# Designed miniproteins, single chains, continued (4), part 63

Each design is a single chain, and the fold is of that chain. pLDDT is the mean over its residues in the fold that is shown.

## One batch from the design tools (miniprotein)

Design m14160
Fold by ESMFold2-Fast:
Structure m14160 (fold): chain A 90 residues (1-90)
Amino acid sequence: DVEEKKARAKEALARLPEVVAEALARISRPELKEAVRTSAAFLRELLERIIADPNDTAGIAALTARFKAWAAAFEAAHPDAAAVVDAELA
């Protein structure tokens, strides 16, 4: 339900800085650190939108499209790094 989705999103948002800090501490490559920071920023925006309105399908879809566009551009620019990011963030 709506309240449960919001509660889970709030919990995820509260944990996000710690997860990002841990990931950045383990990664040595600058482009991978930037990928983690950018992915975290998109995830933060997604969680904040879900907290505000889990039924904001248009806003969530627009954010997802922006993330996919960024991910495609990153993979095109850094094909080897993209494979490593997919493995580490899965």
Scores: mean pLDDT 79

Design m14161
Fold by ESMFold2-Fast:
Structure m14161 (fold): chain A 62 residues (1-62)
Amino acid sequence: MLAETPAEDVLIAVLETPDESLVVIMAYDPSSDPVLKFEVRAFPTLEEAERAKKELEEEVRR
């Protein structure tokens, strides 16, 4: 059975820290009230954060 990914209602943001070069990803629903946050992770590089972002996008669909 096909399961749709509700990626449109769950936004995954990538945030950089200019001092430590840390990259934070955060999954949240901007349409919910109050805004729900599902997961936060920190990485030393943007590349690692992008990989984790893809993993979170898959996890959110469940």
Scores: mean pLDDT 59

Design m14162
Fold by ESMFold2-Fast:
Structure m14162 (fold): chain A 79 residues (1-79)
Amino acid sequence: MKTLASYPRPEKLTPEELQAINEVAKITDEDEMVDKIIELAKKYGINLNYLIDLVAEKRGLTEEERNRLAMKAYERDEE
């Protein structure tokens, strides 16, 4: 079975995918945000690490905060 981290990194995001990522980046609760990141990864077939990086950039997260978010997402993906 392919993990979410094995999904492809897209060369270009559609306007729909960009809007969905922007909406996730507005979520204030970290656990809810992680759940939505995983939903988007599954829905659009986007690499989990790439999606986390995009959300972190839009939120203005530090590298430490991004890594914490990634750890939570990996736990949800059962890695």
Scores: mean pLDDT 77

Design m14163
Fold by ESMFold2-Fast:
Structure m14163 (fold): chain A 57 residues (1-57)
Amino acid sequence: VAARLRALPPARQAELGARGGVSPESVLAIAEMAGGDERAVADALGLSPAALRRALR
């Protein structure tokens, strides 16, 4: 998950951060702390796991 988040354009990282109420840098930090656990990342960003998967496509 962290590698996919790093591969997103900065605008997409900012969009995901805004949905979770966090900064773009915090999006990457959350993914790394979660150890790539998709559900934990989704919960931290205020998304469902399915919504996170769609955002990473």
Scores: mean pLDDT 69

Design m14164
Fold by ESMFold2-Fast:
Structure m14164 (fold): chain A 52 residues (1-52)
Amino acid sequence: NLLKEAEELKKQGVKKITRPLTEEEGRGGPSTGRDRNKIINELKIDVTVLDP
């Protein structure tokens, strides 16, 4: 879960996340995009995700 992972990393002072998407997250399409936008806009963490 990208959003949950980002929340945990924010507590550790991480400002950027770069990882491949899981096949499930890649299949999510719009849901994955919403999580990414929430991470950037609400958590202020840069996120780069790759196709699964």
Scores: mean pLDDT 68

Design m14165
Fold by ESMFold2-Fast:
Structure m14165 (fold): chain A 60 residues (1-60)
Amino acid sequence: KKEEAEKRIEKALEQMEKTIENALKAASDLPASGQAGAKRRLDERFKQVKELHEKILEEL
C-alpha cells in the first residue's frame, strides 16, 4: 500500500515540476510589463512543490 502510494505521489510531483517548468518557459513570451511578476510567482510555486515533495517523502 505505502510503496504504491509513494510511487504515485512521486510521479504526480514529477509531472507537476514539468508543468511549472513549461509555464516558466512560456512566461518568457509575455509582454515585458508582466514578465518579471509571472516568473517570480512561478519560481515561488516551483519551490513550494519541491518542499511539498520532501515533506511527503518524510511522512511515507
Scores: mean pLDDT 73

Design m14166
Fold by ESMFold2-Fast:
Structure m14166 (fold): chain A 62 residues (1-62)
Amino acid sequence: SIADEIIALLEDKEKFSFSKLDELLKSLAGNPEDLARVAAYIKEKYPVAYEVLYKRKFEELE
């Protein structure tokens, strides 16, 4: 799923790219189950990044 692809990207420092992440996040539009999974993952593993960078993006995609 798109959520699994995003999570894999976030866990791999060598393959990580903000451009690729942003494109994959756009693919969450209309996919509420995957959006919820990605939001939960980032909130648990990277709580500061979630509040500062991603919370608003996820709210806009909902």
Scores: mean pLDDT 74

Design m14167
Fold by ESMFold2-Fast:
Structure m14167 (fold): chain A 65 residues (1-65)
Amino acid sequence: MSQEELRAFLSGMSKEQIIDYIGEVLSSIPGVSEAMIDWLRARLSGQSREQQITIAVELVQVKEM
């Protein structure tokens, strides 16, 4: 999925759904603990929806590299 396609996909989601998506991506990365995922979810809940989308896109691109 391209960066533009991913942004378009996430733009249709709520803040909670974007956080859940980020959590699923993180849980698929070896070495990431549940405690780390919970910490990041809590931190992300304070961000704007647009900021959450940006973080999700950057995280997926880093994982795909």
Scores: mean pLDDT 76

Design m14168
Fold by ESMFold2-Fast:
Structure m14168 (fold): chain A 61 residues (1-61)
Amino acid sequence: MDKELKEMEKEILEEGKKAGVDEDTAKRIAKVALNSVRQGKTSLEQAVAAAKESAKSLGEM
């Protein structure tokens, strides 16, 4: 689990950088997604997809 969560954080940070959001905002998005997975509220794949979409949306503002 921890290895997958670390990969997820890395992917979200890279997507945020690509979308033009700042690193602090991307880290915040990743933290929310990681906490949702840890609490069993969502799957890893769903959390990654939602986080990437959020980063892209914020980057287009």
Scores: mean pLDDT 75

Design m14169
Fold by ESMFold2-Fast:
Structure m14169 (fold): chain A 88 residues (1-88)
Amino acid sequence: MAEELRREGEELVRRLGRETDDERVLELTRRIAELALELARLGHPEEAARLLREAAAAVVRSSASEEAKAEALALLEEAFREVLEIAA
């Protein structure tokens, strides 16, 4: 289970960094956040945090608008806080 989620997350991060459409950047970011929370709940909060950090870098690399990037980064920050709460 965790290995499948890790591989899916890595693929979504790669796709995210190449996206040009605002709505698709937000959709991929939400999916990555959901997946990271699932990883944390399965006992892999370090992997979840790493995935979210890689996603943040991918958002910055994307060709989405500044507004969509700001919203995506806010979604990832919220997911980071939830991962830390799960790990506590």
Scores: mean pLDDT 86

Design m14170
Fold by ESMFold2-Fast:
Structure m14170 (fold): chain A 83 residues (1-83)
Amino acid sequence: MTPLEKAKESLQKAREAYKNGDYETAKKYLIEAVKYLKESGDDSLLPEIERFYLHLFFDIASKSEEEYLKFVGKFNVELAKIP
C-alpha cells in the first residue's frame, strides 16, 4: 500500500467512526490520514480531509463547548508530533 492509499483508508475509518458517534476514534484516524498524506507528498486528498475536519469540529461544538475545546487541544498536540 502506498502512503496515499493508507491516507484514504484512514480517512474512511475516521468517517465510519464519526457516523457511529465515536469522535475519539474519528480524531485518531483523521490524524493518521494527515500523517500518511504528508508521507505521500500528494495534497489531492487535503480538501476531503479539511472538509471532514470541519464537519467533525462543528458537530462537537454544537454538542458541547467544553468537549470541543478538549478535542481541538488534543488534536493539535497530536498533530504537532507528526514530523
Scores: mean pLDDT 76

Design m14171
Fold by ESMFold2-Fast:
Structure m14171 (fold): chain A 63 residues (1-63)
Amino acid sequence: MTPVTLTAKKDVTLVGEELIHLKKGEKVEGLLVGVDSYGNLLVRLLSTGRLVKVGPEDVEVEE
């Protein structure tokens, strides 16, 4: 799993094992665990340990 920082490019809600509402420019840290069949990033958040799905167009990814 790759450590990543996700920066929201727009107001977005991350969905999965929890719901996280991000405003444009907000950052969350996690572990990139994979990509789903639709190209969404699967990220385990460091703050909660929960898995969320992220559209690649919705976030900037920093490793």
Scores: mean pLDDT 81

Design m14172
Fold by ESMFold2-Fast:
Parts: C-alpha cells; structure tokens; sequence
Structure m14172 (fold): chain A 68 residues (1-68)
C-alpha cells in the first residue's frame, strides 16, 4: 500500500534529518544511513509496516544515545 510506504518514508526522513544535524563522524553517519536504507528495502519487499516502524524507532533511539 502506497500510504504505508509514505509513513515509512516520513519516519526515515525524520531520522535521517536527525543524523545529518548531529555532530557524529561521517563514518558513523554513513553506517546509520546504510541501516535506514536496509529498513526501506525490507519495507519495499513487503515487511509489515508496524515491524518496519519499530525498527526505525530503534535506530532513532540509537542515534539519540550516540549524540547524548
């Protein structure tokens, strides 16, 4: 469903903006961006939206811990 993918893209964009605004090293940012890309790929392959959003939230929590 296109609307489910829109919500995933919105959440991924929010985490990506947090990463980009952070004072993390470029290497750390690249690793986090790669994880977000893997989550998006799984969403496109038909993983349940709820599971995909949970994984995005986990990545966001990890980013918040790294910048604290």
Amino acid sequence: DAKELEEVLKRLGEVQALIDASNLSEEEKQKLRARLAEVLEKAKEGEPKEKVLEEIDRIRAEVEELIA
Scores: mean pLDDT 83

Design m14173
Fold by ESMFold2-Fast:
Structure m14173 (fold): chain A 77 residues (1-77)
Amino acid sequence: SPLEKRKELKEINEEILEIIDKIKDKEYFEEAKKIFDETADEVTKLEEEGKSEEEILEVAKKGLEKIKEIYEEEKKK
């Protein structure tokens, strides 16, 4: 249902913010924040265009995966 997908979108957003809060290095933090802002902008554009909740959720999940990769790279440092 649209409500269940909206809940999943909120959960993804919360996970992204939790990961960003754990990033201690300034450069990795700025990169993660940039990806978060770009993802939020893309989600907003898709919502304005009336795209499906599935398409919106795919974009959010892609943003989360990119931010996870940034966090993993910081840990290798």
Scores: mean pLDDT 85

Design m14174
Fold by ESMFold2-Fast:
Structure m14174 (fold): chain A 86 residues (1-86)
Amino acid sequence: ITTDVKKAIEEAKKGKRVLLQVKSYGDAIKAVKELEDNGVKAEIIDPSLEPSFYDPNAKAFVVVGDKETVERAIEKLKEIGIEIDV
């Protein structure tokens, strides 16, 4: 888990699945753009929404919220078979 987009890019390029914590949806949109501009496929995770289809090739998962929101997002990802490395 990281709050640094550059670290998320570096780890994802190594083939790791990264969870990026951001403060707002505006920051999430900017982070996804920066990740994708660097060749990293990214998904925004909202743990309050119903189960949705996520791209299994995504290496970065962007979560808007606090530590508790991030922990719920990790649990939701595990339920669908996605393990976070960083």
Scores: mean pLDDT 77

Design m14175
Fold by ESMFold2-Fast:
Structure m14175 (fold): chain A 74 residues (1-74)
Amino acid sequence: SLREELLAAFREYLALWREVALSRGVDPAVVDALVAQALAEMTRLAAGMSEAELRELLALVRAQLAKLRALLAA
């Protein structure tokens, strides 16, 4: 489903963000708390979204994921 695709893409984005934050010396407890909060908030928001809103947000998450991957590959 679109919600499952969105949550999968968002988890992938958060995993890369977590790696970047840890490599920059951010406290692991703070990083893990922020990741958990962000995932919980996205799950809640996605439950109330229309298919059109889910498609728009999925496209944005995929674009941000691609941008973060490109920055990490440089």
Scores: mean pLDDT 88

Design m14176
Fold by ESMFold2-Fast:
Structure m14176 (fold): chain A 88 residues (1-88)
Amino acid sequence: SEEEKKRREKVAKILEEFARLSSDPETQKILREAAELAKNFDEEGLEKLIESTKNDLVKRIIKYSREAETLDEVLQKVVADERARRAA
């Protein structure tokens, strides 16, 4: 559906934006791969990429991007997680 396509395009755009903002080449590569999988609606591929990724922050970015409308929403969720972890 058209709504399905727009959702996939939003997720891919968010992941591409995080890749551009990252200074780490390995993180950039993983996030660009995640964006490509999102564009192709490869849910299994995305899940495998998340499982194989050792960087917790990168895992959370991919996970939150799948449910977010904007990059700012992902950033807010990541910050909230860090605050909750430090408060425990």
Scores: mean pLDDT 82

Design m14177
Fold by ESMFold2-Fast:
Structure m14177 (fold): chain A 87 residues (1-87)
Amino acid sequence: SLLERIPELVERIRTDESRREEAARELAELLGHEDERVRRAALEAIKELLLEYPELRPVLLAPLLNSDDEKQQEALVEILEELRKKE
């Protein structure tokens, strides 16, 4: 059901300004999930959102920049490396 939740969070981030920060935080939390499959799905969703909507970078990256979770920190590094390579 978490894999079904990810598309819902993506749609909310794209279309609902009032819940965008909440949805972005929930999506970022999934990057720290125990299940590697959930972490990969969340990471790919964030990468796609950042590619299509660069203006969402502050809201999508803020939860990760403020995280002490090792898995979330590793995901942030990977996201930043991909953003750098597209310059």
Scores: mean pLDDT 84

Design m14178
Fold by ESMFold2-Fast:
Structure m14178 (fold): chain A 109 residues (1-109)
Amino acid sequence: SRVEAGRAAGEEAGGDPEQMALGAKGTPVNSGRGTKSAAEGMGGSQEAVDAAYRGGEKGPNAFDSAGLGAEEAIRVGDRKAALGAMANATGYSGDVEGAREAGRPAREA
């Protein structure tokens, strides 16, 4: 499930698995809230969390929202929050193994 994929990404990335699971749980066309929750779960700065939400608001779907949120978080200088947002996007597909793989770079950042 998306919740399980989000939790797995959070576990692998060393963030808050339950916050990433909550981000993945929704079925939004715009997932700004999901990218925000993932950035928070990864221990992102408040600036990166706000940037991730702002970028995510522009996306037409969960995957694009996560990418745009990650891009804005990188501009603020928080690479770990950005990678967390990307791991959350993988969670929306329900691909648990893909979510874990995406979470690994975030852990190392």
Scores: mean pLDDT 67

Design m14179
Fold by ESMFold2-Fast:
Structure m14179 (fold): chain A 82 residues (1-82)
Amino acid sequence: VPEPTEEDKKIAKKKLIELIDLTLKGEDTAKALEEIKEKHSGAVVKAMQEILSKYKEEFEKVKTEEEALELLKKMKEDLEKE
């Protein structure tokens, strides 16, 4: 997978925010994930994974669905602030 460009990172943030919003609404994200994989390069997917890795320890400490949703809300806010 090629190294993400600055543009790939911007797309990754936008797509990750969209996926978080769908999850918070209780909507199925599978179709949205497939659309990202089909329409965007592996570099965008890699950039999304790198963003998620920053929250890995926090996700590992999550014990309930409610705590997971709160962490997703925080991640969305952090990404939107840019």
Scores: mean pLDDT 77

Design m14180
Fold by ESMFold2-Fast:
Structure m14180 (fold): chain A 71 residues (1-71)
Amino acid sequence: SSETIKGLNEIKKAIQEKDYGKALQKMSELGPLIRAEGPEAWRVFQQTLEKIHQKDYDGALKLLDQLIDLV
């Protein structure tokens, strides 16, 4: 959806700006919308969260681009 894509782009911007707290807050807010998109989108979203927790921000950005293509 347009709202989901907007939220994902806001998360990407927060990571690029090194505002990881904002990125995690936005991911928490977007979770229910991603779950509604289906199990594949939810899987990629969970992997993105894991990459952020691992501080693999380049990996997180790549997964966010994949997630945008799924929603």
Scores: mean pLDDT 88

Design m14181
Fold by ESMFold2-Fast:
Structure m14181 (fold): chain A 96 residues (1-96)
Amino acid sequence: SKEKIEEYINKIKELTEQIIAHAEAGDVDGLREALGQLFDVLVEFIRDTKGKGVEEILELAGEISRAFDDLLAGNPDAVERLKEVTEKIIELLKKL
């Protein structure tokens, strides 16, 4: 339902804010936990919507994983990449 999609968007927005806050603080443990929660919510969304947007969601999840690896490697643009990919997820879900 549209209401259920809005609930998922709100949860993902909150997790996105936590992800960025942890990333900017250099809190790797907090970032890892928030990313795990984001992936769990994305899996629940895919299940509850019977695969709506699954291909695009999986592509963006892959981009998040790469941005996280870049952050662990100390790449200076990793936080900005994380912001860009999380914004893409929100915009994708709004279109579904």
Scores: mean pLDDT 84

Design m14182
Fold by ESMFold2-Fast:
Structure m14182 (fold): chain A 68 residues (1-68)
Amino acid sequence: DVLGPFLKLMLDYAYKQVKPLVEEAIAKGLSREDIVKLAEEQLKKLFPALTDEEARALAEYIVDRVLA
């Protein structure tokens, strides 16, 4: 419960940082796989403590949210 507001703030921060990169990649016609890889790399730079699995899951979540 107390983690909910914190996770929302961190997710909102990650989304704001990664969204412009994802939008630019979409405009360039990159595949979903390549867009996800770019988002994953950016997330690992912003949050070095993320595991590869966590960074990938977060990247897919953000990319799918931008594409919706």
Scores: mean pLDDT 81

Design m14183
Fold by ESMFold2-Fast:
Structure m14183 (fold): chain A 106 residues (1-106)
Amino acid sequence: MLADIRAILAELRALPHAHLVENPPSGEQFPDFLKIVDNPVSLSLIEEAVEAGGIRTLDELEELLDDLYEAVKKAVPKGSPEYLAVEELYRRAQALLEEARQRLLS
């Protein structure tokens, strides 16, 4: 499972616009981010949690990806590059999570 989690994160980081959501939104560009979001997350923080052994299941990974998606959607304007990037990332993440779940059932 850890190998599947790492593979999913690697695929998400390889997306054309992943760099826009790889790090937490900057306080300079999005000063209200921390006021809107109680649990700030980014791909880098999710990867750190995985490597620290905090994420052990696909369901735990999905929960953090859901938190990232909701956080960015609340913090950035609809239709911004960051908003579109997180929608692309979330759609790809759902497909990769389903694929990994199907492999584990084989």
Scores: mean pLDDT 73

Design m14184
Fold by ESMFold2-Fast:
Structure m14184 (fold): chain A 94 residues (1-94)
Amino acid sequence: MSIEELEKETIEKIKKAKSKEELEKVLDEFVRRLLNWVHLNLDAEQQAQARALLAEFGRQVRELLETKSVEELKEEVIKLVKELAARLQEIAAA
């Protein structure tokens, strides 16, 4: 599975989420699948960079979950998902 496919599937699931709990589950699955992709497709140095980005993504998501409504969360989280996917693709292309 490509990062583009994961991004598209994750955005669709985010849009369909009805609660913060469903949204967290979608994002946990996204991160888990990205970690698997990183492990299979990147070298050790690229993996270190990717893990740092994933850690920052997790921190930002936790902050948003504490401060925003579900609908506001969806918009902000979709932006973070797109940014993370783009940056991981840049690491893979380097």
Scores: mean pLDDT 84

Design m14185
Fold by ESMFold2-Fast:
Structure m14185 (fold): chain A 90 residues (1-90)
Amino acid sequence: SAAVEEARRLGEEFVRLAAEAARLYMEAQATGSEELRRRAEELARRAMEIGEEMLRLAQEHPEAQPVVDEALARALAEAAAIAAEAAARA
């Protein structure tokens, strides 16, 4: 359905922005860079907005729910991997 395709597009963007935010946040913590922290916060805000749009889409079109769930799980897994990589360097 069109809703499933839209959920896939939003999910890909959500995962991408969330991963970028996580990496920049870890770099900001390691370096003390306020500029990197602000950039991470901006990307995180954009990811949250897309996340809310995905959740709204799934509420209106239940057939999109599995795609939204997969994107959320993927974002969590990628964030965990990024945090583990950062911890290994600390």
Scores: mean pLDDT 88

Design m14186
Fold by ESMFold2-Fast:
Structure m14186 (fold): chain A 83 residues (1-83)
Amino acid sequence: TDEQLKEEIEELLKKAEEHLEKAERAIREGNDEEAQRHIGEAIKLVLEARKLAQKIKDEKLREEFLKRVEELLKRVGELNGEL
């Protein structure tokens, strides 16, 4: 159901945000290897969330999640630019 997909997507996006926060910390500490690892995990989680969002039947809810996915992928690109 859309409600189950919503719960799964929210959990994936929350975990992606946590990995991006850890990547930002690793960049500040000069640990590029750890930063790359966390960015990689965030990308995997965001892409999984995108696949689930595409299965949502409600068009407005689907568009809202796909927009959030796009915003997180932009943030990933910005962090990769700092490495």
Scores: mean pLDDT 88

Design m14187
Fold by ESMFold2-Fast:
Structure m14187 (fold): chain A 91 residues (1-91)
Amino acid sequence: MSPEEIYKEVLENKEEFLEQLDGLIKGLEEIKKKSKNEEIKELAEKLIKELEELKKKIEEGTLSPEELYNKLEEMDKLSKKLGELLRKELA
């Protein structure tokens, strides 16, 4: 999916997307609160900041297709690292 296609999808489903971002932030705050692993806490905090910035830019209407794509790629990388650490910590 191109940056422009992702951007169109987000704009057409803005309310649902913002609700999903809020849910993700809440989930990451719980991970940060419950984890004893400092690296997990740090990754969760970084991901929360990226999600909060993305939410703010969407609400302000200042987000570009390129910024959305770059933010989603960065969040994907952080999420994969967090998932690997959580899997290692739990099983």
Scores: mean pLDDT 79

Design m14188
Fold by ESMFold2-Fast:
Order: sequence, then C-alpha cells, then structure tokens
Structure m14188 (fold): chain A 98 residues (1-98)
Amino acid sequence: SMKKKIEEEKAAFMKELMEKAAEKMEKKFKELGVPEEAIEIYRKGLLDPSTISEEEDKYLEEVLSKLDKEKIEKIIKEIEEELRPEAEEALARIEKLE
C-alpha cells in the first residue's frame, strides 16, 4: 500500500540520520577514553535498541555513569546542532512523501 511505502521511506531516511549520529558519538566517546566494547553497544542500541541485551545495557550504564555527565550533555548538544541541516533535509523528504 502507499501508506506502507511512505512508512518504509521515512524509516530509511531516519536510519541514515541515526547512522551519522552514531558515527559522531563513536568518535567523541573514543576521545573521552570510553572502551570500544561500550561504544559498540551504544552504537548498536542507538540504531536498534532491540539488539542490546540486558547485560550489555547494564554494562553501558556503568561505563557512562563514570563519565562527566555535563561533558556528555555538551557532546550530545553539539552533535544535534551539527546534524540539524541533515535532520531538516530528512524531514523535508518525509513531508514530500505525505
């Protein structure tokens, strides 16, 4: 159906945006000295939360709890601002499908 096709196209645009966000977060976490295992879990969870186990989620929370929360919040905000033009483009493409 047309509705299903629109939903699939929207999901594709959002996936591309989330993959770019994951790549930027991975780089920032590496700069903060976050273990690669925790970064991989974060990336996997960001793209598809259903792919992370309860054990992986607990490990990630433990690792992130040891980081400077204020610095993490600043990094997230900076990535959101950097991806704003791409997010606006994705939304414009979605609007054209409606």
Scores: mean pLDDT 75

Design m14189
Fold by ESMFold2-Fast:
Structure m14189 (fold): chain A 87 residues (1-87)
Amino acid sequence: RAELEARAQRFLETGDEEALEAVLEEQAEGLKKAAIAAGVPEEEAKKIVEEMKKKVLEAAKAGDLEAAQQAVEEGGKRIQKLVEEAK
């Protein structure tokens, strides 16, 4: 969460889109694996994580850090709800 926001901020300062995409992909994969381990269906976890990654990258490119933060929070909340439903 906080690391993704910090990386989006750094992208705005440096313009290194490739480095930002690499970090987002690594974080997205980690979040997806954690969600699946917690009982979230793989397809649902994959979809939520990919949508979150895309929204964060688009918001960062637009300089909209608030939208990037909202995308991370929305994705995390959706995954948490599915984890609770998997009980």
Scores: mean pLDDT 73

Design m14190
Fold by ESMFold2-Fast:
Structure m14190 (fold): chain A 82 residues (1-82)
Amino acid sequence: EEERKKKEEEERLTEIFRKLAEAIKKNLDAKTTIELLEKSVKLSENEKKYIELSEEYNKNPSEEIAKKLVEVLNKIQEELEK
């Protein structure tokens, strides 16, 4: 049961990242990307944070941003586990 829930949430995150990649092709800002996603997908605070940090990291990779990405990913994973 929980294993299935984790897989479904993982697939949901994958879909979010696919839409993020599409937004990147259109050269959209992270903020605009999140707004576009929220039109059809409900995002958690941590998921929005991850999207913002991912685009920021792609533009300006740094250890500080990488650490924040890992931290947010861990929180998302914890939410899935609950």
Scores: mean pLDDT 70

Design m14191
Fold by ESMFold2-Fast:
Structure m14191 (fold): chain A 99 residues (1-99)
Amino acid sequence: MEEALQKIVDYLKKASEAAGNPEEALKYLDEAIEVARQLPLAPGLTALFESLKKAVEQAAREMAAGTPEERERIYRRLSGTIQTALDVAKALAEAALKA
C-alpha cells in the first residue's frame, strides 16, 4: 500500500511538472490511475484522477484553438487542479505511514 501511494504521488508530481506539455501530463496521469486501479482505493480518489485526465484532454483542445492569453489561463487552471490532486495524494500517503 505505502509503495503504491508513493508511486501515485511521484506520478502526480511528474504530471504537475509536465503541465505545459499536455501529452506528457496525460502519460503520468494514466500511470497514476493505473496504480490506483490496482489497489482498492476510495472511489472518490479514482474519480478525481479521471477528472484530471478529462481536464488535461480539454486543456489540450482549448490550447490548440486559443489565443496566447487563453493558453496562459488554461495552463494556470490545469496546474492548480493537478496540484490539488497531488496534495490529496500526499495526505493519503501520510495517513498510510501513520497506520
Scores: mean pLDDT 71

Design m14192
Fold by ESMFold2-Fast:
Structure m14192 (fold): chain A 100 residues (1-100)
Amino acid sequence: SQRDIINQITDQVISLVNQGRSTGDTQSVTDGINRIRDQVNSSMDPTMAQIWNDDLDSVQYSSIQIANSTDSQQRNFGFNATNTYLQSRRQQMIQQIDNS
């Protein structure tokens, strides 16, 4: 179902941001986001795929900033903000499907 795909992709994105926070590997973050973009573009309708790609642009930017931060407190704050954003976006997307 679309709900299951939204949950799966959201969990994958959160996991990837968390890995970037832990490793500082910006290339692995970029490669991971690109794989998620491919999954979105192959599994969702064009309108939903565009919404996801816009969200992924924002998340990619934030994830690179988090991974590049040398301060663990700043990395943790950035991760928490990005996680909160993604959880909110997940709920919004699920509500749109439920109201369709």
Scores: mean pLDDT 86

Design m14193
Fold by ESMFold2-Fast:
Structure m14193 (fold): chain A 69 residues (1-69)
Amino acid sequence: MANAFRRLAEEAEKMGYTDLAEALRQLADVADKMPASVAVGVVLRIIGDLLEKDGEGALRTAQGALESL
């Protein structure tokens, strides 16, 4: 799960969401302590939010996150 949050952070930063990217890096540090169901739910929620702001960037983020799940 930590890899999914790190991948999301990289893609969020590329889209200009620096604060979100930093929060996702912090989540990566605790991802191994989170239940898998909670971690997956957080990833999907973030992808949904990004899709509303930048559909193209969100698609790349979704692909990277799913590869890491």
Scores: mean pLDDT 68

Design m14194
Fold by ESMFold2-Fast:
Structure m14194 (fold): chain A 68 residues (1-68)
Amino acid sequence: SHMDRLRDRGLQLVRQMVEAQLAGDTEEMQRLLEEFGRVYAEIDAADPAAAVEFVREAERLMAELFAS
């Protein structure tokens, strides 16, 4: 579904954001953060409950990747 594609895209962006942060690439981090914000806004506009769950999933993934 469109929603599944948005969630998958958002989680891919989280992985890329962690990589950019660890590499010290602040310009790429800023670009990815803007893309993530757009994905979040689309999910929130369609289903606010799904947006809350998406943010929790993104936060968990980010914490896991930084702990590695």
Scores: mean pLDDT 88

Design m14195
Fold by ESMFold2-Fast:
Structure m14195 (fold): chain A 65 residues (1-65)
Amino acid sequence: MEVKEEEVGNNVVRTTIEDLGGDLVKVTVEIIDKKTGKVLTRLVYTARKDDLNRPVEQNEVENFE
């Protein structure tokens, strides 16, 4: 499992990559407000290890105010 955090303006984008076996990974992207620490949006998708920006299965988008 790999976790990366990147600052984008007033937000922190946290990307969690979990190995699902074979060539597939689960990518969780959370947009976090730097001032409050609240998760504003969570996006979950499945991608290939060689192309993490291209979803192959299952998009979930959840908004937390």
Scores: mean pLDDT 74

